# Designed miniproteins, single chains, continued (2): the designs that were tried, part 84

Each design is a single chain, and the fold is of that chain. pLDDT is the mean over its residues in the fold that is shown.

## One batch from the design tools (miniprotein)

Design m7089
Fold by ESMFold2-Fast:
Structure m7089 (fold): chain A 60 residues (1-60)
Amino acid sequence: MIVRAIEDYTAKTADELSLKKGDILEVLKVVDSDYLEVKNLKTGKTGLVPKSVLELVEEV
């Protein structure tokens, strides 16, 4: 599943990933109702991100 950051996000903990608006991410795992574990396809970094800053995209 591919998602896009709809806003900039700054990691609040070491387990979280900082994002820039427009970043394209692969969802690796659904952690809970509020967070996804994702991989940033531009940087290769992985981490937790709030679902609220992401939107689903149809690009593979």
Scores: mean pLDDT 81

Design m7090
Fold by ESMFold2-Fast:
Structure m7090 (fold): chain A 74 residues (1-74)
Amino acid sequence: SLEELRAEARALADRVVDEQMAQGKTPTEAVLAANRAVQAFLDAHADEVPKDELLTIQGEVLRHAAERVRARAA
């Protein structure tokens, strides 16, 4: 479902951010890694969901990743 896809993308972003920052990567590097992972994940599901919905999920999850990086960097 769309809700499950959003939840999985968010969980992926959280995991990538946590792993990158645990390795001592900069906030910028963590955001870039999360963005690449989320984009690849959503691209793999591009045939299952309308493009406008995928773009909405991508935007929401990328904002979530940036906020998580900011919170962990504080």
Scores: mean pLDDT 84

Design m7091
Fold by ESMFold2-Fast:
Structure m7091 (fold): chain A 103 residues (1-103)
Amino acid sequence: MEEAKEKIKKLLDEVRSLLQEALTAIENGDVEKARELLARIAFLTQEIIDLAEKEGNKELVELAQRIRDEITRALTSTDKEEQINELKRALSLVDEALKLIDE
């Protein structure tokens, strides 16, 4: 439990950092960098879902699935403002997940 909790926390911290980088890339018009960052975030978010499911933490699974949904919307969005709003929602959900894991 403690080892899995630390790994999930590390993955959430990495996702948070990459989301901030993706927001900056989108704001700067670096579409290729933003897509690469979003793909990496999606991969890490799936690892968080898998670990949370293994630990039986349903609340964390639901939050991680919501994060993944926001990332998927950002990847499929053609509007820059919508992408920024979707990533800001993903950041808020990551902060919520980090608070849960720190309990």
Scores: mean pLDDT 85

Design m7092
Fold by ESMFold2-Fast:
Structure m7092 (fold): chain A 56 residues (1-56)
Amino acid sequence: AAEAGSKGYELYKQKRYAEAAKEFEKAAKLFEEQGDHDTAAWFRTLAKRARALAEA
């Protein structure tokens, strides 16, 4: 969970937005499975934002 989120942030900083979105989606799923619904929702928001930037 935390590793996928961290990898997503690193990719986002490198402007690799499509790859960052995939890692944020993985992080969201893993946090949801752990019962951390608030963190999962946050990472889903980051994934959506990263996907929008990848299409820009």
Scores: mean pLDDT 78

Design m7093
Fold by ESMFold2-Fast:
Structure m7093 (fold): chain A 68 residues (1-68)
Amino acid sequence: SGAEKLEALKEKYNKDPNVKAELVGKDTLIITETAGVTRLTGLALDLIGDYPDLEVSIEGDTITVRVK
């Protein structure tokens, strides 16, 4: 399910010391980078490519991943 994908992504990205991943509710994952806007764009492109059934957006220093 989408919620299971978000939980797996949360664990994956929290292993990177340069990002923090948090679940909000049951359908939204927020990924925040601790330094550099350029790396967020790369992370968002990877998410779009690997998870086409998820909605990915960038706002400031944050990536929002949502179940469609």
Scores: mean pLDDT 76

Design m7094
Fold by ESMFold2-Fast:
Structure m7094 (fold): chain A 93 residues (1-93)
Amino acid sequence: VKLTAEQARFIREKREEIEKLLKEKVSPEDAKKLSKLFSEALSAIAKGDKESAEKYYKKFVEELKKAKDLSEEQKKELIEAAKKALKEVEELL
């Protein structure tokens, strides 16, 4: 799918928002891994590949649940933030 400049900017802003939240709450190593999985899910949505987007989102949730630095409440907040960001990008496309 060919994205407009506005669509590409919105996707970048949502990616950066989630990356910032991860960097503030988890270790640098976990933040890098989780940011990569989230970025892959966003890329799949941008391409119209809902199957790959769902797969990367599930991996993101599984890896986030393994993060030692997060409370259960923080894990839930990050899962909901990521899900909301992915939904907002899907609604834009």
Scores: mean pLDDT 82

Design m7095
Fold by ESMFold2-Fast:
Structure m7095 (fold): chain A 69 residues (1-69)
Amino acid sequence: MTKTVTKTVGNDTGVVTMETDSLNAIAEAKGEGSNAVYVALEERDGKTVATAASDNKPHTLTLTVTEVE
């Protein structure tokens, strides 16, 4: 199944879509003008952690996604 996490930092919005079966991640970025949001996924303590940063604004946000069976 697909899990989606959305977070906004200032004028930048990051969307991460993951497939739970294969842990494939697709990141969408939306910002003002040509600004980009970068998203990285890591697993820590059995949880998926997503970190996003804005290209125009040096803002970092961390998202934690926990999958339960």
Scores: mean pLDDT 48

Design m7096
Fold by ESMFold2-Fast:
Structure m7096 (fold): chain A 75 residues (1-75)
Amino acid sequence: KYLEEAKKHLEEARRALASGDYPAAVQHAKRAIEAAEKFVQEAIDKGDLEGVREGISLLREAKRLYDEAVAQLAA
């Protein structure tokens, strides 16, 4: 569930960035970060190394989108 939530919010953040809705992009990126962090924690607790790798990849992408959206707001 957290994996699907993270992917959904990443897509919404990308769409918001593309449309110039930087406040929405920040909010969706924050939600993607939160969901990805929970997914990584669950994967660690289960010993799911593949899940940990996927979750870290999603977390990195969500942070990148967040940083881009914040930079646009600060410009």
Scores: mean pLDDT 87

Design m7097
Fold by ESMFold2-Fast:
Structure m7097 (fold): chain A 76 residues (1-76)
Amino acid sequence: SAMAREEILARLPGVLAETEAALRKAGDARLAEAARRTAAFLEAWLRTDDPAARAAIRAEYAAYAAAVNAELEAAA
């Protein structure tokens, strides 16, 4: 329901900020940044009911994930 989405959106930033802070404290800045970016895409997805906007968010996230994977492959 819309109310369940609103409740998730209200709580999600706090949980994700804690995860980012924990990863940065552990010295894993790259995973912390990936968590932050993923959180931002998820929040944008949950805040919109427009199918075109959701398709655009999916495409942007897929491009981001592909770029990260390419960087990881180049570093290996």
Scores: mean pLDDT 72

Design m7098
Fold by ESMFold2-Fast:
Structure m7098 (fold): chain A 89 residues (1-89)
Amino acid sequence: MSREELIAALAEMIAKDPEGYAAWLRRQAEGLEALLPELPAELQPVARELAELARRAAEAAAAGNAEEAARELVRALELAARAGAELAA
């Protein structure tokens, strides 16, 4: 699946339940923010960025901008994958 195919698939899912996805994404951001003080210093910047992307995705979903919500979510997934790869190295 290409990046654009993933964005399109996520946008379709978000468009079917924008309020549900907005609530879920806000909960993910709050969870990351709550975990932040317990994380190693090296992981705190990436956790803050993930929380910010989740909040932007939630705002876009609530506003009916499913494609923008999907793009922010894909950015979060890409950041998490890079951070995970760096930790595994």
Scores: mean pLDDT 84

Design m7099
Fold by ESMFold2-Fast:
Structure m7099 (fold): chain A 72 residues (1-72)
Amino acid sequence: MDLEEMKRDLEEVLSLHPNDAVAWALLGDVYLEMGDYDGAIEYAQKALELDPNNGLAKRVLARAERKKKEKE
């Protein structure tokens, strides 16, 4: 699937279900795959605010923060 299509689909889901931690974590993962580390961090943090035990969000946050440090 195209990452831009996945992003649009997840944004639509979140407009209807803003408390869906899994959808926030998936959106963060899409931004991470697109190289938008700031966006990935923002959405992973939102997922963790809703569900602190969300493993995908924790992994996305850790990877995005690491990639951001590697670019500095």
Scores: mean pLDDT 83

Design m7100
Fold by ESMFold2-Fast:
Structure m7100 (fold): chain A 74 residues (1-74)
Amino acid sequence: MSEEERRRLEAEAWLALGRMAKSLGDYETAARAYERALELDPEMAEAWRNLGEVYEKLGDRERAEEYFRRAAEL
């Protein structure tokens, strides 16, 4: 497995964890998981969009709008 393949798989694992945490209403864990996914693969539009939704739930609308914009640019 290449370093690039490893990073992609790890990013996908963090994305899956984020989705699970979000579905359970654990928005703080979801945000951290999506942020970890984006550190590994910043081109994951789904992770940016889900991070925006999470920050809306946390009450940070300005940060949510920024993340939605980043998702739309990909």
Scores: mean pLDDT 85

Design m7101
Fold by ESMFold2-Fast:
Structure m7101 (fold): chain A 92 residues (1-92)
Amino acid sequence: AEEYFNKKKYEEAIKKYEEIIKKEDLAIYYGNLGNGYFKLKKYEKAIEYYEKAAELKPTDAAPWLNLAKVYEKLGKYEKAKEYREKAEELIA
C-alpha cells in the first residue's frame, strides 16, 4: 500500500513541475523532475532531466552529484566517479 502511495505522489509531483517549466527557471524544475523520476526508478528519464539542469547551470554541483547517484544505481561506476569528481571540483 505505502509503495503505491509513494509512486502516485512522485507521479503527481512530476506533472506539477512539467506545468511550471513553461513559466519559471528551467534549471530548478528540471532538477526536480529528475528527482521525481529517480524516486520512480526511471533512471534513464532521471538522467535526461539532470543533464538538462546541468546544461542550464553547469557551475551548480547538484545536478552533477545527482547524475553520479543515478549511474551508481545503473552499475556504471566509472561514469558515476567522473560526475562525482566534477561535482566536487565545483564545491571546492
Scores: mean pLDDT 81

Design m7102
Fold by ESMFold2-Fast:
Structure m7102 (fold): chain A 88 residues (1-88)
Amino acid sequence: KEEKLKKAKELIKQAKEYLKKGDYKKALELAYEAVKLLASLIEDVAKSIGYILRAIGLVLDAEITGDYKKAAEELIKLAEEILKELEE
């Protein structure tokens, strides 16, 4: 599934670009998409579900608090953590 890893890396890169431009909601959307793709590649089902639930929690917190910047930053970090685990 190298294609999914490549797509997730592209989504992380785009999320970082939108974060830098101040488009936090778009950055959050792209980072969430990356987390979903990467979590689908985790063989440990419980761990995969855990990552998805963490991502959903960050999105919901952003919707409730309006702090899309913090949520986008944390979601990008989560996507990078999952990517590193898959590449080790």
Scores: mean pLDDT 84

Design m7103
Fold by ESMFold2-Fast:
Structure m7103 (fold): chain A 86 residues (1-86)
Amino acid sequence: SMEEIEKLIKELEDKDPKVRAEAALKLGEYAVKGETRAIEPLVKALKDKDEEVREAAQRALVRVWLLGSEEVRKALEEALKKNSGK
């Protein structure tokens, strides 16, 4: 749901890296299902301070690329492009 995705996006900013890592994996599952709004927060999580969070975000985005629709993959390409220069 929209509410759950918004909650997970907020949990990516949690002080506890375990909460952030779990949020990244769950957002990845929503992105695989077509919820493209989950993608840019996941791309930003690749730069997280904690290594486990970065690894969770990387694993989530790999699954999004492999299992997502053409629309989802295009959104991922645009998010990566947008975040490579910021």
Scores: mean pLDDT 85

Design m7104
Fold by ESMFold2-Fast:
Structure m7104 (fold): chain A 61 residues (1-61)
Amino acid sequence: SEEAKKESELLEEAAKALKEGIEKGASAEEIKKKAEEIAKGASPEVAAGIKEMAERAIEAI
């Protein structure tokens, strides 16, 4: 469905932004902020997924 495709694209955008942030040496706070901004336009389910990605990225630091 189109909805699933849009959700997938948003999650991929979040993953890319988090990866780039980590590679550039961004702080945990900066990574969290970036994820929250991407999640603002998402459904609650997708927003939760994006926040979970950020938490995992921060744990890896």
Scores: mean pLDDT 76

Design m7105
Fold by ESMFold2-Fast:
Structure m7105 (fold): chain A 86 residues (1-86)
Amino acid sequence: SQDEAAEFSQLMLEVIRQLAAEGVTRITVRDFVARLEELAGRPVDEEEVREALEVWLGRELEMDDVVDLSPLVALVEEHEEWVKER
């Protein structure tokens, strides 16, 4: 559903914020999924995470590919109101 997609996107953006705050600019898709699961407190769909990252980065990704988070950190900062959904 669209509400689930919005919650999922917010969780992904929050993981990106936390990693940036830790000075982590590069991470595998697999390790990103693990961080998202820790934040969510539940398992997540690995393929859904991979596909979302592909859309946001504009390139194909495999689970063991290293993701440069720098463009996504800029996106989080620019679209702060998506993270601020009260």
Scores: mean pLDDT 76

Design m7106
Fold by ESMFold2-Fast:
Structure m7106 (fold): chain A 101 residues (1-101)
Amino acid sequence: MDFEEQIKDLEEEAKKYLEQGDNRMAAINLIGAGNLLYSMGDYEKAAEYYEKAAEAAKDDPRLQAIALENLSRTYTRLGDEEKAKEYQELAEKAREESRKS
């Protein structure tokens, strides 16, 4: 399976959605790219895409929580337990906000 081509397609779609102001669809595509990178074992790049997804989803607490949870898991794989914990706590706050909105 050509994950590199799929990542490129997802990043191009995310860019188009950002240009259109569709931050939710942009975040979904960025999470998808991060997931493929994570599956390839490229945790450093996966973290970059999940960070971009969390920023795109800043006004969508439910989707932001998903991106932050994935980012926490990715930092655990990188051996950065302090960042993993920080992102887990941020994801929990975003989850709480999603219940209020």
Scores: mean pLDDT 86

Design m7107
Fold by ESMFold2-Fast:
Structure m7107 (fold): chain A 113 residues (1-113)
Amino acid sequence: SNIEKLVEEMIKLLDELIAHLRELAARSTDPELQAFLQDVIDSLEAIREALKVAYENKNYDEIKALAETLVRQAERLREWFAQHLPPEDAARVGELLDRLIEVAKKIIEEINK
C-alpha cells in the first residue's frame, strides 16, 4: 500500500538521522550537547519502535499521531540545530529532518483520505 511504502521510508530516514546524531555525539567534546543528542536519539528510537508496532497492528490512528508528533519534534530540532551546530552538521541533519517532515506529512494526508 502507499501507507506501507511511506512508513518504510520514514523508518529508513529515522535510522539515517539516528546514525548521524550518534556520530555527532561521539565527535562532540561538549557533555551538555552529548546529553541533549542522547535524549533526542532515545525519543526518535521510541517513535520508530511505536511506528513499527502501530503498522503491524494496522492502527492508522496511532500512525497518524506518531507522524504528527514527529513533524513537531523535527521542526523544533531543525531550528535548534541551525542555531547550535556547525553549518556543515546543521545542513546534513537539516536535510534529513526536511525529508522526514515531508514523508510524515504524506502519511498524515494518506490516512485522512
Scores: mean pLDDT 88

Design m7108
Fold by ESMFold2-Fast:
Structure m7108 (fold): chain A 87 residues (1-87)
Amino acid sequence: MEKKVLEKLKEYVEKLVKLLEKQLEESDISEEEKKKYREKLKKELEELEEALKKGLEEVKKKAGIDLSLEEIEEQIEEALKKIEAIE
């Protein structure tokens, strides 16, 4: 289950990056600023992915937390839909 959730998280992150890149291309910002913004986004997304991996490991260790990995996936899907609505 954890491996499948991580695979879906990567897919959603990739979709989010593509949507953000479209928004960035539509903005009246210089190419230099676009590059810096993309570099910052990549760093933040990488840190987010690592934080999510650690969070999943902690949830797995805390048996008292009745939290399904599917619920985490649904939250990510909801966030993706909100970004798509902004497009």
Scores: mean pLDDT 63

Design m7109
Fold by ESMFold2-Fast:
Structure m7109 (fold): chain A 62 residues (1-62)
Amino acid sequence: MEKEIEQEIRYSLYLMKAYIYYKMGDYDEAIKVLKEGKEELKDNPKLVEELEKRIEEIEKEK
């Protein structure tokens, strides 16, 4: 339970950081941040899948 809460918090932090880069037009940095999040959260398949979907969305726009 504690590990799951910590992973959700980290997920939110990676999303916020990626969102800032995305709003700045820095798509490559946004994708890099999301990929770092996938590696750190690799023990949580659901969060990894959500990050993968975000990466794919940004990759299609650039």
Scores: mean pLDDT 80

Design m7110
Fold by ESMFold2-Fast:
Structure m7110 (fold): chain A 63 residues (1-63)
Amino acid sequence: SKEEEEFAKKLAEKYGLPVETVLGAIEHIKAGKLSEEELIAALKSHGLSEEEARELYKELKEF
């Protein structure tokens, strides 16, 4: 949705990630295809610290 795109752009800017990466994370949470730890590991692979990855996960899940 437009709201998801706007939210993803905001988080992408805040965390220094591609918008597509944030949108993918939202889709994975909604689909239940990845566990919390799997998603955190994926976010860390994009250069985030564990703390940053966990905070981003919380923000994504609250949407």
Scores: mean pLDDT 81

Design m7111
Fold by ESMFold2-Fast:
Structure m7111 (fold): chain A 65 residues (1-65)
Amino acid sequence: DEAAALFAQGQEAFAAGDYDTAIAHYEEARRLLVAEKGEYHPEVLETEVNLGLTLIAKGIDKYLK
């Protein structure tokens, strides 16, 4: 499943501190899941939560520089 693979790659990028790559992978995973299952599906919400957490982490990292 391509969406699941992209989600996993997003998690790996997040763990590496590569927030821009993580954001890109989560956005693409969300886009595929919305097309397959609809905007309000639980798996779409899960990608949105992970995307939100990544954006917060990126913001914190930026302010600590």
Scores: mean pLDDT 81

Design m7112
Fold by ESMFold2-Fast:
Structure m7112 (fold): chain A 74 residues (1-74)
Amino acid sequence: SPFELLRKETEENKERLQKAIELAEKVDPDFAAILRKAYEAGLPSVAEIAAATGLVASKDPEVQKALREALDLL
């Protein structure tokens, strides 16, 4: 059923987001805090959050690299 697929995707995305938070915390704790808020709010889309808050705003290549590594876990 479509609801069962959505539920499974939500669970998998939450697990991936949690791993991405752990990776991001060592490089950008402010970005990690945004990811944690998304996880708690039930918004499992790290790609949307990264695009809105980190990737498009960051000019630091080290922060961009950490963000890409976090997204690659998803």
Scores: mean pLDDT 61

Design m7114
Fold by ESMFold2-Fast:
Structure m7114 (fold): chain A 88 residues (1-88)
Amino acid sequence: SLNVALAVSAILTGVSLLSLLPLLLVSIAPDYFHTSTRPAVKALLNYAQWYYTLLTKIVPSQYAVYLPGIGLLVFGALFVFLLYVARS
């Protein structure tokens, strides 16, 4: 159903956004994130590292860093399109 497609697109967009944010934060201040003892910072770094490691097993490492951004654009556009169709 359209409602299921909308929900799935929203979830995929959210996952892509959550994956992109940790990678961007680690890229801005890698030394801070690698040396911090704060639990929240360690959780963010572990999530970003796990996601990046997963991606590099599927695609060449030079492209893996761009996949969350591409995912956000693709699934975000699909979600907006489905939302427009469902609620127009």
Scores: mean pLDDT 67

Design m7115
Fold by ESMFold2-Fast:
Structure m7115 (fold): chain A 59 residues (1-59)
Amino acid sequence: GKKSAEAGAKAAKAGDYAAAAVGGHESFLQSGNPDAKKGAEAGAAGDAEKAAEYNERAA
């Protein structure tokens, strides 16, 4: 899960919301971490700041 969350956070900071959502989702499937799920949801909603914040917490 950690590497997927790190990739999601990096993508969110670059403005790639789709990749941020994928990174958070993969992290959640591997770890069950609720911060990864929130990162995926924020990325899907186009909220780069929240996607980065939650994916960083999951990493």
Scores: mean pLDDT 82

Design m7116
Fold by ESMFold2-Fast:
Structure m7116 (fold): chain A 92 residues (1-92)
Amino acid sequence: SLSRLASLGVAAAIAGVAAILTQNPKDAEVARSIFEEAASLLESHGLTEQAQKLREAADRFYEAVKAGDTEAALESLQEAIRIFNEGLEKLS
C-alpha cells in the first residue's frame, strides 16, 4: 500500500530526529528498523537499487549516532529521507 509506505517514511523521520536529539543508539536502531521495513517494501515493488541505497543510508545514520557525530547523523537521515521519497515518487 502506498499509504503504508508513506506512513513508514514519516515514522522513520520522527524516530531519526528523536535519535539525534537523545544521542541514544537504541533510538537510532528503531529508526534503522523502520527504514529497513520501508526498504523491504520498495524492494517488493521492484525498486531494488533504491532499497539498497536506503539500507546503506540507514546504516550510516546508525553508525553516526553511535559515534556521537550529530552532523553526519543529520546528513545521513536527510539522505535516507531523500532516497525514500524518490522511491515513493516512482510508485505514485
Scores: mean pLDDT 86

Design m7117
Fold by ESMFold2-Fast:
Order: C-alpha cells, then structure tokens, then sequence
Structure m7117 (fold): chain A 62 residues (1-62)
C-alpha cells in the first residue's frame, strides 16, 4: 500500500545519506582504493538526486 511505498522511499533516502557520509570518510582516510571509487560514485549519484544509484554504489563500497 501507500505506507509500504513511503517506507521504501524513506529507506532509500536514508541509504543515500549513509552513502554520502561513507564516501566522505573514505576520501578523508584514503585507505581503500576500490571502495573509494565506489564511494565516490555513490556521492556523485546522491548529489545528482539519484537515490537508487547512490544506495547501490554505497552497498558495493561496503
């Protein structure tokens, strides 16, 4: 129902926010090259407003 859709959208928004935070930390620490590239893509997707792509890249970066 509509409540399920709202919950799913909120979850994706939260995951996109976590992706941006994780990517920022990855840039500052510079410790994982492969994960850093995925984290960068997550931040770029989040800044472009693509919560789906941001969440997917964040999951792959973790």
Amino acid sequence: GDAEKAAEAAKRAAEAGDAAASATSGYQNGVMGGNRELARKAVEAGQAGDAEAAAEYAVKAA
Scores: mean pLDDT 63

Design m7118
Fold by ESMFold2-Fast:
Structure m7118 (fold): chain A 75 residues (1-75)
Amino acid sequence: ALEYYLRGNELKALKRYEEAVEAYTKAIELDPNFAEAYSNRALALEMLNRLEEAIEDYSKAIELKPNHAAAIELA
């Protein structure tokens, strides 16, 4: 899970947002409770103007870690 999450972060930094979404999706498939993968996939989806999917991922990240302020700092 962590390996794909880190790959997603690197791809996002390179502005390869579709590939970043794919990498985060793999991280989530391996660990469905990985709140940080949902929040970072949401950011990549926003860059692709896929706003409905981004909102769903932010909501999921908040549900998984409601006391984790970092999920809300970019809202």
Scores: mean pLDDT 78

Design m7119
Fold by ESMFold2-Fast:
Structure m7119 (fold): chain A 87 residues (1-87)
Amino acid sequence: MAEEKIKKGEELEKKGKLLEAAKAYKEAGDIYFEEGNYEKALEAYKKALELLDKLPETEEVKKLREEIVKKETEVGVEILKEAVEKV
C-alpha cells in the first residue's frame, strides 16, 4: 500500500502536479507510520514538504504542511519513546 502511494507521488511529480504528489507522499508516510517504519515515514513526509515548498502558500498548502509537520513530530515522539523503553 505505501509503495503504491510512493509510485503515485512520483508519477504526479513527473506530470507537474506537485500538490497532488505531496498528498500522495503524505499518505505513504501515514501508512509507514502505522506500520512502525519511522525511517520511511520521515522520508515520505520530507518529500511531501519539499514539494509544498515549491508551491504558492495557499490555505490548502498551509493546512497540508501543518498536518505533515504534526505527523513528523509524532514520529519523533515514538522514536524517543521506544529508545527510553529499551534502556
Scores: mean pLDDT 81

Design m7120
Fold by ESMFold2-Fast:
Structure m7120 (fold): chain A 60 residues (1-60)
Amino acid sequence: YLEEAKKYLEEGNFEKAKELIDKMLQDIADRYNAGELTPAEAQQLIDELRKLKEEIEKRK
């Protein structure tokens, strides 16, 4: 997911990149609710996605 989102950013496909990030956020929520992620693990993943969104903004 993360690598694929970065690939879309490199290609200038910001719409697909954002769609994939939203899908990843939902997946993190689902895994956290299922007890597959600790709060710390979920927070780390969310922070990674926030940094990726900053990269989108930086690339226009």
Scores: mean pLDDT 75

Design m7121
Fold by ESMFold2-Fast:
Structure m7121 (fold): chain A 73 residues (1-73)
Amino acid sequence: DPTAELQASLTPLEKKVLDTLYERGALSQKELAEILGVSQSAVSKALKSLEEKGLVTKNADGKYEVTDYVAEV
C-alpha cells in the first residue's frame, strides 16, 4: 500500500500535520501551529516536505489541504 509506505517515511511532525488536515480539512500554517503546539517555522518545513511528496497542496485561500487523486470520469 503506497499510502502506508509514505506514512512510514514521514517524520512525527509531518504525520501529525497530515492527520490533522485529514480530520479538519484545509488549514493555514498558523492554525496548524496552534493545533499541534509547535512553531509556524516547524509547520512550514513539514508542509514543504509534504508538498514535495505530493501529499498536500496550498489552495486559493492560502490554506493547505490533503491532495486526493480524483479519477477522471
Scores: mean pLDDT 73

Design m7122
Fold by ESMFold2-Fast:
Structure m7122 (fold): chain A 95 residues (1-95)
Amino acid sequence: SMEEEKKKKILEEVKKMVKEAEELLKKAVEYLDSQGKIKEKILLEMRYLAIRAEALVIERQIEKNAPLELIEKGFEDLKAEFERFKEEVEKLLKE
């Protein structure tokens, strides 16, 4: 069905976002470690873990055949969190 195709596409995009967030975190952590910014590193790692947790919720909702509307809402929230995370990392790496 079109609903199953949409869920599959969301799953693929969620996995891509998590991978990109992990790559961004790695670059930021290397920079923060070089600057001795322990607190900022921990806070950024915690934000990454929140992104992973939201992604896992979406993946489990898809596995359990949850309503598309619920999955789409979670996906929009994840995209917003990911964009904020990306902006923070990009701002950090410009220093």
Scores: mean pLDDT 89

Design m7123
Fold by ESMFold2-Fast:
Structure m7123 (fold): chain A 62 residues (1-62)
Amino acid sequence: DYKELSNEELIELLEKDPENVEAALTLGRLGNLSEEQKEKLKEIAEKTGDPLTRLALEQALG
């Protein structure tokens, strides 16, 4: 289950599949992202073709 994964593990999943909406939504719900993690998510948001995943990542970033 995605909710059992750490922020770092969820980001790793998104680096492998930038359209993984479940991982993106889980990150948005958990919060507490480091500055380094936020930079990675910005890069993923720019690469994703899925509008829902992009929106979820933007919400996770604030």
Scores: mean pLDDT 79

Design m7124
Fold by ESMFold2-Fast:
Structure m7124 (fold): chain A 72 residues (1-72)
Amino acid sequence: MFEEAVRRLAEALRRAAEKTKNPEFKSYLQKAADAFEAGDLKAAIQYLNEARKLMTEEEKKIYDEAVREAAA
C-alpha cells in the first residue's frame, strides 16, 4: 500500500516536471521523484522544499494538479 502510493506520487511529480518551463523547478521535481522511488524520504522532502522556494503561481498550479492526480 505505502509503496504504491509513493510510486503514484513519484509519477505525478515526473509529469509536473515535464509541464514546467522552469529548469530548476523541473530538476528538483525529478530529483524528488527519484528519491521517493529509491525510498529516501529525507532527500525527497529536501528536494520538494527546494522546489517550493521556486514556486510562482504557474509552478504552484502545475504542482497542485499533479498532487490532485496522485491522490485521485
Scores: mean pLDDT 80

